Designed miniproteins, single chains. Designs and how they scored, part 16

Each design is a single chain, and the fold is of that chain. pLDDT is the mean over its residues in the fold that is shown.

## One batch from the design tools (miniprotein)

Design m529
Fold by ESMFold2-Fast:
Structure m529 (fold): chain A 110 residues (1-110)
Amino acid sequence: MSEFEKEIERFKEEWRKAVAEMLAKADAETDPAKAATLRELAYYTVLGMALIRATVLSKDESVTKEDMELFKKAVLEVLEEMLPHHPNPAEAERDIKLLEEYFEELIKKK
């Protein structure tokens, strides 16, 4: 395994931990509307971080197309694990599809 593969596995576990902590806060919320907002914030926090990191990695000459594909896979796995917790799973699925398209565009430019 490459050092990049190890780094991606580390980030995936860190994201899962952060998501679990955010979802625990949502589960403790007694207002259903506020709880739903907190769950959406957890999802969009991961998506936002993924977009920022994908953009940075796409500009790094040491990062290969294969590395970008590994990062894409890790991001999608974490976001898909969050789908059952999203208050609007259909919207989340559309966002995942758009993110996949953005990754494919970034990979093509590598």
Scores: mean pLDDT 80

Design m530
Fold by ESMFold2-Fast:
Structure m530 (fold): chain A 88 residues (1-88)
Amino acid sequence: MVEKLLEEIKEIVDRIVEKAKEYEENKDDKKKSEELLKEIKRLSGELHRLGQELVKLGHEEELEKLEPYIKEADKAVEKYADEIAALK
């Protein structure tokens, strides 16, 4: 059901933004910041997977409508891209 996929994408975007904010607040806590970066990495992977599913189902137009929302998550991931890449 397309509506369910759209809702899941929005929920993941909100979670990425939330975890990115929590990461900024906890940069001095090495263990907590590492756990938050791992969550951001995982959620980013899920977001890309759901986007691909939407395209496979022929709903590229719906994905285009979500672009401003997805860009908020992309900005958060890009901001911490080097730190995420450094995770083992």
Scores: mean pLDDT 81

Design m531
Fold by ESMFold2-Fast:
Structure m531 (fold): chain A 97 residues (1-97)
Amino acid sequence: NPKKKREERRLLALEIGHLKREGSKEEEIRELLRKLGFDEEYIELALNMETPGELMLLMTGKDLGLSVEEIRELLSLQRSDIDKAMELLKQKVKEKK
């Protein structure tokens, strides 16, 4: 169910964002992400996310099979140049064909 999967990602992004704002220990966030099947590389990237939108992009990229490096590039571009981020995303989606 695509709607359920999207809602689960939204709720998780909000929860991680809340834990970061409340000053929760890094290990609590790591443990939550490990239980959800995130590899350590994705966990490290999630800890560097500043907004729920960035966390949603991370989760969506992971679901699409993007690497940590590919997601990091998209996040960097999204912060500075949204149009270039969209073009890079299109290319990476085609490469996964």
Scores: mean pLDDT 70

Design m532
Fold by ESMFold2-Fast:
Structure m532 (fold): chain A 90 residues (1-90)
Amino acid sequence: EVEETKKKLEEILEEKKPELSEEEIERAKKLREELVKLVEEGKLTPEEAVEAFRLILEGKSGTEEQKALEKRIKERVLKWAKEKGLELPE
């Protein structure tokens, strides 16, 4: 479902473009690519990627919802990396 995730993230970005500055759009494009990559690698579900992208673009960073999602994502990525014997990012 990588193609489906990419399409949904593109739709979200297009929907939010009128509310974002050019700098925010540039950052959002980078984030979109990273989220798609994480879904492709099985570190995130498509649903988690979409939720993270929406929260960030809606300026809800630092809210309880954003913190709960970040915790879930971080725990899953750390578990996956440990299971695969990969070096953890610092």
Scores: mean pLDDT 66

Design m533
Fold by ESMFold2-Fast:
Structure m533 (fold): chain A 95 residues (1-95)
Amino acid sequence: EERFKEAVELLYETIQKLLTASPEEGKKLIDEFLKRAEELGLPKDYIEAMKNILEGILKAKEQGSGTITPNSPEEKKIIDELKKLVKERAAEARA
């Protein structure tokens, strides 16, 4: 699913920015991501799952440590694809 992969790549970019952002900036980054995901034509269930993942990351950052548990099959699928993308990007950075 082409749009799903594009959305996961955008999600990864948003997470990278989120890790260095303030809580206020992080909320704005999440809003901007959700708008772009909607423009890509993703189903609302996937947009909601991606929102939950981003909000979970922001919360974990505020707490200094935390485990993000997927609450839906869509969240699990997104997290699995995101983990794969992170590994691919890390390999590219080492090359």
Scores: mean pLDDT 74

Design m534
Fold by ESMFold2-Fast:
Structure m534 (fold): chain A 85 residues (1-85)
Amino acid sequence: DLKLYRLTVKFKEPLPLEEVEKLAERIIEALLEIPGVKGVRIVEVTERKIVLEVLAEPSVKEEILEKVEEILKDYPVESITLEEL
């Protein structure tokens, strides 16, 4: 049983757009490696924000958040949210 989630990453301060785009790619690649994630698409990428839609099994929600937090641990992150659509 698959659910569609919105993953939103907000940065505390603006980062270069190219760097944020590369981070979005790294997040997408990492999430697609999780068994139970079936697809990821970009909704929005700005200097302040990454918004992705993630199609995944509810059982892997915690793993998705942990993976994103790990990738972003050295970045000035204000918030990371994963919301069912």
Scores: mean pLDDT 89

Design m535
Fold by ESMFold2-Fast:
Structure m535 (fold): chain A 90 residues (1-90)
Amino acid sequence: MEEEKKLEEELEEAKKFLSEVAGTEITVADVPKEELEALKLAVIISYKIYKEGTPLEKIEEIDKGIEELGDRGASAEERAKWLREVLEEL
């Protein structure tokens, strides 16, 4: 529960930042609960990449990982687990 609260807070901060920079509201429409965690993690990772100036090589590694998970039809749980590991390394 504490980890969920931290993730929600990070997501809200990321959404606010992206809305201010792009003038675009980030919406999460009708996403299943299992997919919601993976989507939240992806948004937070994108925000950290933008804010911290992550090296291009690391960005390419993340993009490739996402494509490979999609291509093999990885479950939402597998995607969330991989994204958490990426977030911990950022």
Scores: mean pLDDT 67

Design m536
Fold by ESMFold2-Fast:
Structure m536 (fold): chain A 58 residues (1-58)
Amino acid sequence: TAEIQALLREAGRELFLETMKVLRDNRNASQDERDRKISAVVREISDRLQREVDRLRS
């Protein structure tokens, strides 16, 4: 549905912006540290997206 497509598009935009922010704020951090922080952001956005999609399907 158009609502799900809009949620996916917005989640993608948020993921991009948050990833860029992590890279900028952690410029001098190790690759492993940056990867862990990016993984945390991905999990948070994915969990929220899953809940919103589930609400639309309920």
Scores: mean pLDDT 82

Design m537
Fold by ESMFold2-Fast:
Structure m537 (fold): chain A 114 residues (1-114)
Amino acid sequence: GPARPALELALKQLRRALELLREALRLVRDPEVRAQIEAELAQAEEALQAAEEALAAGDYEGALEALRAARDALRAAVDILRAHGDPAIRPLLLEIEEELGLADIHLALAKRLM
């Protein structure tokens, strides 16, 4: 259906944001902050897997819901990283924000095409 390309682009962008967040996590030394971010990234990974399974089944509404859940978890991880205040993560944080912003555009487009 017409929503599929937008959902696939959102999936790729959210996966890239997850990869960049995992890279940023390597710069986080506080074990409590690290554990909070890891929990959000685990939720995002489960949601992205659910989105892939929904897309494979042709369930575009399920895919949209799962991608939005992944997006929310990744945003929670970004908020924790911002609160950390480490200057070393700023370049990665900018790239993560770009990927999340592009994902928001494609998720909005997918919903309009459904």
Scores: mean pLDDT 90

Design m538
Fold by ESMFold2-Fast:
Structure m538 (fold): chain A 61 residues (1-61)
Amino acid sequence: MVDELLAELRAMAVDDPSARRLLDNFLRNRESMSDGEAEAFLRMSLSVIRMEREARAREAA
C-alpha cells in the first residue's frame, strides 16, 4: 500500500509544487517512519493536495 500511495504522490508532484514539497519531506523522513506512519502521511498528503486543488478551483471562479 505504501508503494502505491507513494507512486500517486510522485505523479502529482510532476505538476504540483505543493505535492513536490510533501514528497521531498516524505523521502527525507521515510527511514524514521513505520510503515503505518508512512501510509498515514501519504494518505493525508494526497487528501490535502486534492482539497487544495478543489478549493483553488472554487476561489478562481
Scores: mean pLDDT 80

Design m539
Fold by ESMFold2-Fast:
Structure m539 (fold): chain A 74 residues (1-74)
Amino acid sequence: SLSEQVEALLAELRANRDDPERQAALLLELLTLAKGTPDISQEDYDRILAALLEFAALHPEAYAAVARQKIVPP
């Protein structure tokens, strides 16, 4: 399911907190899933946004590159 995919990607993000390049790739995959899924739940969308905000706090330079490529409104 989409929720299982989101959880798996979020788990990989937590495992790779010291790797900004890997985290950026995982977040771009999460944002692409959100953008390509019009019926995404608000809960799953909020989890993806929370992960993006944590990434921005930990790796601001890598976050800037991700933010320029993706805008994912609910």
Scores: mean pLDDT 76

Design m540
Fold by ESMFold2-Fast:
Order: structure tokens, then C-alpha cells, then sequence
Structure m540 (fold): chain A 74 residues (1-74)
């Protein structure tokens, strides 16, 4: 179903955020990435609506983009 696909995408985003947190040398950024991953995981566990999962996936994508832009600027 579309819902199952959204859950799978959100789970992949959690993995990406955790991987970036592990690679970061900035403790503040590590905490921010991990916090976003934890929030997405909580949304999945609480069976959030399709709308909420779409918003969480979008939020994760923006966070990953922000991280990569700052890493390339350094």
C-alpha cells in the first residue's frame, strides 16, 4: 500500500540521518540529526497518518540537504 511505502521511505531516512550523525565531527549537528531520526521513528511506532509521514519524510530530506551543503562548504 502507499502507507507501507511511506513507512519504508521513512525508515530509510532514519538510516540516512543516523549514518550522517555517526560521520559528523560536530556534536551539535550529531544531536540534531539523531533527534530528527528519533522523532521519525516515534511517528512510525505511533502509526502516524499518511500526511504526517509525508511531512516527516520531507523534513528528513531537508535536514540531509542542509547537512550536505554545509559539509561541502567546509
Amino acid sequence: SLYDQLVASAQADIGDLQALAARSDDPTLQQQLQQVADQIQAAIANKASKKELIMQIARAGLMVMKYRVHQKAA
Scores: mean pLDDT 82

Design m541
Fold by ESMFold2-Fast:
Structure m541 (fold): chain A 66 residues (1-66)
Amino acid sequence: MAEEVRLYGAAHKIAEARRAGNQEEADRVLQELRDWLKEQGYSDEEVEAEIARVEALADQMLADHA
């Protein structure tokens, strides 16, 4: 559950940053998430799969307010 909470929180922050037009902040959150997933023992391929899920969730959150 800690991972799911982290992924959801990252998606929300990315959606907020993109809504504000702050792509640099969104990229920073994505990089922090990549670093954290690697620390948890994820492979580069697994990290990018989780990042893709987070970006899809963030895009959905952003679209719900567009």
Scores: mean pLDDT 80

Design m542
Fold by ESMFold2-Fast:
Structure m542 (fold): chain A 72 residues (1-72)
Amino acid sequence: MVRTAADLVATTVAMASGLDGERVFELAERYMREMAEDPEAGRRRLIEEMTALDPAAAAVFEEAAAIAEKLL
């Protein structure tokens, strides 16, 4: 898994939602690794975790994840 993609997602979500960037980065890195083996299940779990923190952040994450996937 590429750390740069997780950092990009975490920074974008944190700036848009005011969440702790380190917390978001930990979630993104964990589930992005799972997505490499099972893309659908990993993505679903990541979105669920993000939504639990901030529903508005989940919407921003969907757009950021599409960009990050092109960098992986």
Scores: mean pLDDT 65

Design m543
Fold by ESMFold2-Fast:
Structure m543 (fold): chain A 66 residues (1-66)
Amino acid sequence: MEEVAEEAYRVVAELLEMLARGAPMEVLQALEDAITREVRENPEALREKAEAIQRGVARFAEDVAA
């Protein structure tokens, strides 16, 4: 359980670092679509993964807005 969440968090950290480096929104959108698709196919296992990703993104958005 936590191992999956940590892997998801690692992916989020990579996304945030790419964004900080000026990564284009198109890349982030494509990745979000891929993650959403996986969650739709395996809702139970991937729900925690998606939740961890959303938390990471939300925290970054708040930090940037502050």
Scores: mean pLDDT 62

Design m544
Fold by ESMFold2-Fast:
Structure m544 (fold): chain A 76 residues (1-76)
Amino acid sequence: SAATEAELRRLLAELREAAARGDWERVQELSKRIIELGRQDPAGALRLLREAREEAAAEGDHVAAYVFGQLERAVS
């Protein structure tokens, strides 16, 4: 749903900010929530995770790109 997509995009943005701060406890918490929501709509979650990974990589954020790639594997 549009509401689930909006929530997932918000969590992905918060994860990037947490990773940028080195807040790995928060990254782990957000990752678990993303996986939980992703299991309800795996196809939608995979699309959004791939989009976020490609965007992070394009911006030189290799850490966020790596984390999003791991989450993509966990949801699929």
Scores: mean pLDDT 87

Design m545
Fold by ESMFold2-Fast:
Structure m545 (fold): chain A 81 residues (1-81)
Amino acid sequence: MGEKLGEEAYRAGKEGNGVEAAILADKGGYEAGKKGDLELMVEIARRGAEGAGESGDGVGATAAGVSGIGGGLHGYLEKLK
């Protein structure tokens, strides 16, 4: 699931939907973090940012990167409970 959300975030960003890319990166990062897969969290954040960057949306790229990492850390903290 997390891997698919990363690719969906990339696609949304590439299509100029930076807000959707950030939302999808957050969800994908969260699922990766819950599994303890921090490498996948980083990859999802990178993919969302990459897609938005390719569309020329620097704000969307930053939002997707931050949201992917933030969601992942949140999921990881939930795993530790």
Scores: mean pLDDT 83

Design m546
Fold by ESMFold2-Fast:
Structure m546 (fold): chain A 87 residues (1-87)
Amino acid sequence: ELQAILEEAARIEAWLEPHRELIEQAMEEAGDIAAKNKLSLEEAEEIFIDLLERAGLDREEVRELIRRARELAARYKAILAQNPDAD
């Protein structure tokens, strides 16, 4: 189970690498806009997706990646909480 989670994390990272600069720039810009306008995290995520779409990435692919990363993080947390001595 843990190995499958690590393999999925590696796949997500491999997808992120060629887009790393665009993602980092969009994250910084979305963060600045959200802070200036006192937006929620959810509103900041929509701005982030919009910025990446304008840079040439598909909106639905970015949204799916965020969803998968969130699910992966939740799974990892659940395994650690339920099986602290697990392999």
Scores: mean pLDDT 75

Design m547
Fold by ESMFold2-Fast:
Structure m547 (fold): chain A 87 residues (1-87)
Amino acid sequence: GITDEELEEAREVLKKALAKFPETKAQLEKQYGELTEEQKKKLEELEEIYRLALEAIENDPEAFKELIDRFLAEGTSEEEFKERLRE
């Protein structure tokens, strides 16, 4: 299963990714031009997932470990993973 050290590393990675999200969005717009509504929605959904994952790690690390272990072992769909993060 996921260790406490791996959760701490994941927390730091998610924090850095979230902090860089505006820069990532700007770079994508620079490279591909104006993003479509679908692309904007996908970026917003990805940012929401990162935020929810960070909140889950900080508020209930044990529940988050169980969620990750289930995702890796049972092949839980991305949509089910998102739903569990929102709980």
Scores: mean pLDDT 72

Design m548
Fold by ESMFold2-Fast:
Structure m548 (fold): chain A 97 residues (1-97)
Amino acid sequence: HMEELINEVAEKVVELIEQAKKGELSPREAAEKMVELFKKNNMFLPRSQRVALAQEIQAKVKDPTAHTILMLTLVEVPEGGSGERFIAVVRKVIEML
């Protein structure tokens, strides 16, 4: 179910942020793992479907940093791309925490 999927993905994003803050992962490694997670769960949707996904993220994701990172999947990374631009942006966000 998509609702359960979004909650599970948000939880894993929060875990990766905390691992990076503790120095267990570099900010780049955390961002790369987030891209893998998002690709595995088809989070890089065609633009026409991104509005519906944005509404679900807004309703369900309560952690502000995880919310910001998930919303970035809708604008920064092209469909089926490597996620290099997303990795660069997310790395900087984590480094500023």
Scores: mean pLDDT 70

Design m549
Fold by ESMFold2-Fast:
Structure m549 (fold): chain A 78 residues (1-78)
Amino acid sequence: MFDTEEAAKAALEAEVGGRIVQERRYVYGGEPKVYKAFLLPEPLAGGRYFAAIVGYSSEDISDPSNFTSETLLVIERA
């Protein structure tokens, strides 16, 4: 769990061993206290790119159904 969206994004980049190359935000506003980071289980074509999500959630660290603010990411493996 992370206090900022930026910390959650950094954790996802570290998990993949790469960099965020695309970002799409779907929800704006709110007053999040905790961010969650979730790497999607299926790599994108060629295995070089990974999809991930970061968002605000109330409790559970790993359940994407609890997200109330979402940013979809594409991460390129180094």
Scores: mean pLDDT 71

Design m550
Fold by ESMFold2-Fast:
Structure m550 (fold): chain A 61 residues (1-61)
Amino acid sequence: MEALRLTVASLPAVGEPVTGVAADGTVYRGTVLLRRGDEAIARATGENGVEAYVVLTPVGA
């Protein structure tokens, strides 16, 4: 099962809130659970009510 990917301007720290937009235009809001190298993992809920684990990637990575 693949995680949803969101692009962010900079990687947030663990415990920080995150807001990102998926490729389909859905806005997701959540909290960072962990960082792994140049990526972060968050648990987020979309405006459409969908809950997902999301991979956060910096712009230009």
Scores: mean pLDDT 74

Design m551
Fold by ESMFold2-Fast:
Structure m551 (fold): chain A 68 residues (1-68)
Amino acid sequence: MPPAYGEFTETSVTVYGEFTPVQRRVAAAEAGRHLGAEVSEETLAAAVATTGDFRLVREGDRLVVEPL
């Protein structure tokens, strides 16, 4: 499947709100792989539930969803 993510940095990945819920879930999983962070089911659910643009940020060994 094509990647469903926006801007990548060493500490964050931007996900655009126009992506479908499935694409947002894929983006969160790929962000975890890219940033070397564990992606919890809570983080995946938050990514799917977010309606606007958001950022996935590495905090230690975990990902956090930050609305933009």
Scores: mean pLDDT 72

Design m552
Fold by ESMFold2-Fast:
Structure m552 (fold): chain A 78 residues (1-78)
Amino acid sequence: MDKVKELQEQLEAARAEGDARVEAARAEAEKMKELGSKLTPKQSNQMTTLGEANLGMEEIRRASTVLALQNEVERAAK
């Protein structure tokens, strides 16, 4: 039971950290779009693409980390 509690705390912490990273990446993507609006169309498109790619990577990282910890919790609960 203590092991399940510890893993649940780790899962909650991982979710909070993942959410914070995704929100930071989203803010950075918005900033990249704003900076791009002052540049050439080619540069604007490149900056937008980079911001969106970074956001997507952070969402995948969050999902992967949460899934791994969720599986550990389910295993320990048996």
Scores: mean pLDDT 81

Design m553
Fold by ESMFold2-Fast:
Structure m553 (fold): chain A 78 residues (1-78)
Amino acid sequence: LEKLKKEVLEKAREAVAGLIEYIRSLGLPDEEAFIAQLEALYEQLVKDVNEAKSEEELKEAVFNFVREVQALLRERFP
C-alpha cells in the first residue's frame, strides 16, 4: 500500500506540474486563481491518500481527484 501511495502522489504531482506549466504558457488573466485551485486539489489528494486504509480507498481518492480536476477544466475551457 505505501509503495502505491508514493507512486500515486508522484504521478499526480507530475501531472499537476505539467498542467500548471501549460496554463502559464497560455497567459490567462485569472491564471493565479486557476493554479491555486489546482494546488488545493492536489493538497486534498495528498490528505486523502495518506488517510487511505486500503487499496480500494486509495482508488476512490484518485478517482475523486481526477473527477474534480476534470470539472475545473470544464469550467475554464467549456
Scores: mean pLDDT 79

Design m554
Fold by ESMFold2-Fast:
Structure m554 (fold): chain A 81 residues (1-81)
Amino acid sequence: SPLEQRLFEKEAAEAAEVIRAADKDGTGLLTPEELREALLALGYSEEEADELTAEAIAEYGSPLTVEQAIAFVERRIRSGL
């Protein structure tokens, strides 16, 4: 629905901003620690942030790109997780 699409776009944009801000060294790459900090800033619990960081590293390797981290989190938001 248009409302669900708009809510996703807003949440995805907010998540992308937080993830880009976590790239503290400006390399376009995120360490596991930087990704974990971004996930905590997005409101995930410590346990969720640890699990999600491990899942992202298993899928993309370490370090991962900012774009890979954004895509990973966007999939989670769209699935309601």
Scores: mean pLDDT 81

Design m555
Fold by ESMFold2-Fast:
Structure m555 (fold): chain A 84 residues (1-84)
Amino acid sequence: KVEELLKKMLEQQEALDKLVEELKDAPSEEQKEKLREFFKSSGLFLSAQYKYSEALEAKNFEEMEKLQEEYAKLGEELEKLLAE
């Protein structure tokens, strides 16, 4: 169960990384919607999700990148715990 959830998180993290890079180049409403759906389903960083949605609305891609890095760090911490 935990291994399956961790694997899914890593896959979602990779998808998020791609979406963040796409937002830096040429953001579209479709890309924004995908990111919103991702954060809506995750539930892992609700507080960061709020900041993220504000940054997305403001088109602040640097803030988006910082929030993505926070999510990646959480994924690494979970991977480390699973390895024990």
Scores: mean pLDDT 58

Design m556
Fold by ESMFold2-Fast:
Structure m556 (fold): chain A 103 residues (1-103)
Amino acid sequence: SVGLHVEVELDLKTGEVKVLERRRIDPSAVRPLAEQIAKEEGVPVHRAYAIYNGRLAEVLYVLKKEGDKVRIHVFAVAPDEETAEYGADQAIALAKRRAIEES
């Protein structure tokens, strides 16, 4: 299995999404890290699933509003890197939608 952590900044005024960092992490570290960040920021962990060519990605995301910007942490666990990257991209889209709807 592959674990992926992506850090994203969303500008609520422009709708621009900036990827700040992409890193591979141990799949077993994904849930604890997402929960730690959520706890430190005082926000919930959101969970979703993505399917890429019959392969499942479990994705988690955490978002925190900071004025006109939103810091988003996206996590994916999948059988392979391609599926994990697809899942992370889907989670970024879901997080952006949620941030806009909560604005």
Scores: mean pLDDT 89

Design m557
Fold by ESMFold2-Fast:
Structure m557 (fold): chain A 119 residues (1-119)
Amino acid sequence: AAAREAARRRAAEGQALLTEVLRRLAAELERQLPVAEASPPASPERRAELRRRIAEVLEEGFSRMAAALDAGDFAAARAYAAETVEELGALIREAARAGAVDLLRELLAGVRAALAAEA
């Protein structure tokens, strides 16, 4: 009984955190896309660098959140979610100033697809 309740709580907290992270990222991407469109286009090398850095922060952030949820440390999971959103927000703003329009459009499409899958 307790083990099933703990598993249900971990699943519920994980889904709530994922949904919140994705919603906050979608909002930032939507805000920053016009900035990217107004900026000179980023070089292919700059887009590749930004894509790699964004992927690294996403993978590390979700890994840390998952580990904290598995440990039952919901406070740590929420803190890692907030930190991940802040770090990604900074990278999204950097990508927008660099004119990485296609990268931001790709990320927004991915985030929207993930949000649709959670509904």
Scores: mean pLDDT 87

Design m558
Fold by ESMFold2-Fast:
Structure m558 (fold): chain A 63 residues (1-63)
Amino acid sequence: MITGEQVIQLLKDLNASSEEIAEFLDYTGDLLGKIAEENGVVTGEDIDKVIEEATEEFLKRHS
């Protein structure tokens, strides 16, 4: 499971702006919140999938 610190470090390595980092965190938090509301629990698999999708979108915007 990737930590929040590792995600922030990855975004910094990709030269993400503070605004882009905030949008990334808001997006992942919203998706995880929906999963928790619908299923009552957030699994490590759910977290990994959400972070992977958000990271792919970020890379597409910056490639």
Scores: mean pLDDT 71

Design m559
Fold by ESMFold2-Fast:
Structure m559 (fold): chain A 94 residues (1-94)
Amino acid sequence: SELEEQLKKLVDELLEKLKGRESLQKLVQDAYDAAIAVLKEMKDEEEKKKFAEELKELLQKMLNATSLSEQVDNLVAIGELITKARRKIREEQA
C-alpha cells in the first residue's frame, strides 16, 4: 500500500540517520517489524489506516529529532502504539 511504502521510506531514512548507533538502529528496526506484523493482523481498514498514520507521524518526529533524548521519547511512543494495537487485536479475537 502507499502508506506501507511511505513507512518503509521513513524507516530507511531514519536507520541511515542513526548510522553508528547500532543499538538504537536495532530497536528502530525491531519496532518497525513489530508494527508491520500488527498492520497485517488488523482486519478493519480504518483502524489499519489510523495506526499507519500515527506510526508515520511518530517516525517523522523521530527523523526530525535533534537530540538522542527526543529520539528515545518517540521510540517509546512507537512501542506504546504497538502495545495498544496488540491489546485491541487480542480483545477482538477473544
Scores: mean pLDDT 84

Design m560
Fold by ESMFold2-Fast:
Structure m560 (fold): chain A 65 residues (1-65)
Amino acid sequence: SDAVAARKAALEAEAARHQQELWTLSQGMLDAFDAGDSATEKALGDQARAHYNRLKALQAEADAL
C-alpha cells in the first residue's frame, strides 16, 4: 500500500541521517583519540551508542512492515 511504502521511505530517510551522524561521530572520536582527549572521545562514544540503538529500532520497525 502507499501508506506502507511512505512509512518505509520515512524510516529509511531517518536511518540514513543516523548513519551519517555515526560516520561524523566516528571521525570525531578518532580525532579526540589522536589528541589524547579522552573526555571528548567518551562523550562522542555515548552519542554514537544512542544513534546505533535508534538505527536498530528503525530496522526492527521496517522489518515489521
Scores: mean pLDDT 90

Design m561
Fold by ESMFold2-Fast:
Structure m561 (fold): chain A 67 residues (1-67)
Amino acid sequence: SDAVVEWFNGQILAMGGEPRTLADILGKTADDPEFAKISVLLRALDRDGDGTVDEAELRAAYAAAHA
């Protein structure tokens, strides 16, 4: 969806190559069902459970959501 695409591009720009917390990334999307798939994928990519997401993990989750 356009909302998910705009959100993704905004997060990549806001990160500037630096990791961000899952809470910072997902907190703005908590009530939106369109973001539920990406939220699940991001949590799955956080293999060590530290609650942080880098640009590569965010890109991988977005790509997997659209595969």
Scores: mean pLDDT 70

Design m562
Fold by ESMFold2-Fast:
Structure m562 (fold): chain A 86 residues (1-86)
Amino acid sequence: MSEAEQLLEQLLQQAQELLELAKQTPISIASVQQFSAQVQEFLDLGQPALEAGRETEEGQKLQKLADEILKILQETIKILEEQKQK
């Protein structure tokens, strides 16, 4: 498993934990925004490698992991924004 794959799987687990916490307890929106910024920075730095590998099974797996992480973070932010706008 590549270092990028391991990091993305760790970020996916952390994103899933944040989503579950956001559903059950008020967490800091700033904490989720910081995590989102870190993930975005990682993806920006990794974009050339993701683009170069996109036709390989490994590259496709990395792209799917990245997409899933972003989707979970968007859902987490949405939940927290809905709580804040009440």
Scores: mean pLDDT 72

Design m563
Fold by ESMFold2-Fast:
Structure m563 (fold): chain A 103 residues (1-103)
Amino acid sequence: SLEDLLKTLEELVEQLRKQSELENKIADFNKYLDEQKEKYTKEFREKYGEEVAKRFSELIDEMKKALIKRIKKHPEKADVIFQSTPNLLKKIYEELKKEEEEK
């Protein structure tokens, strides 16, 4: 029936809206991590030199790649991943800083 077809179209529009919302969240997440990477990479370069800065940048790139891959495979986990990421970034920052100071 026409009514059943309209209901199907409404359900499709809702699915497209949810996908768009997730893509926007991933874009914001990418921007957040890129800004944090730039800020802390600069700090590490100034305090510990280019090699440590490069290592930090590479660790953040690998973390970002792994987290985005997980979000795409398990969209239901996206909010938990977004919420835990600042703590993961802080842990990477603190562990690398400690390693360089305890040589």
Scores: mean pLDDT 87

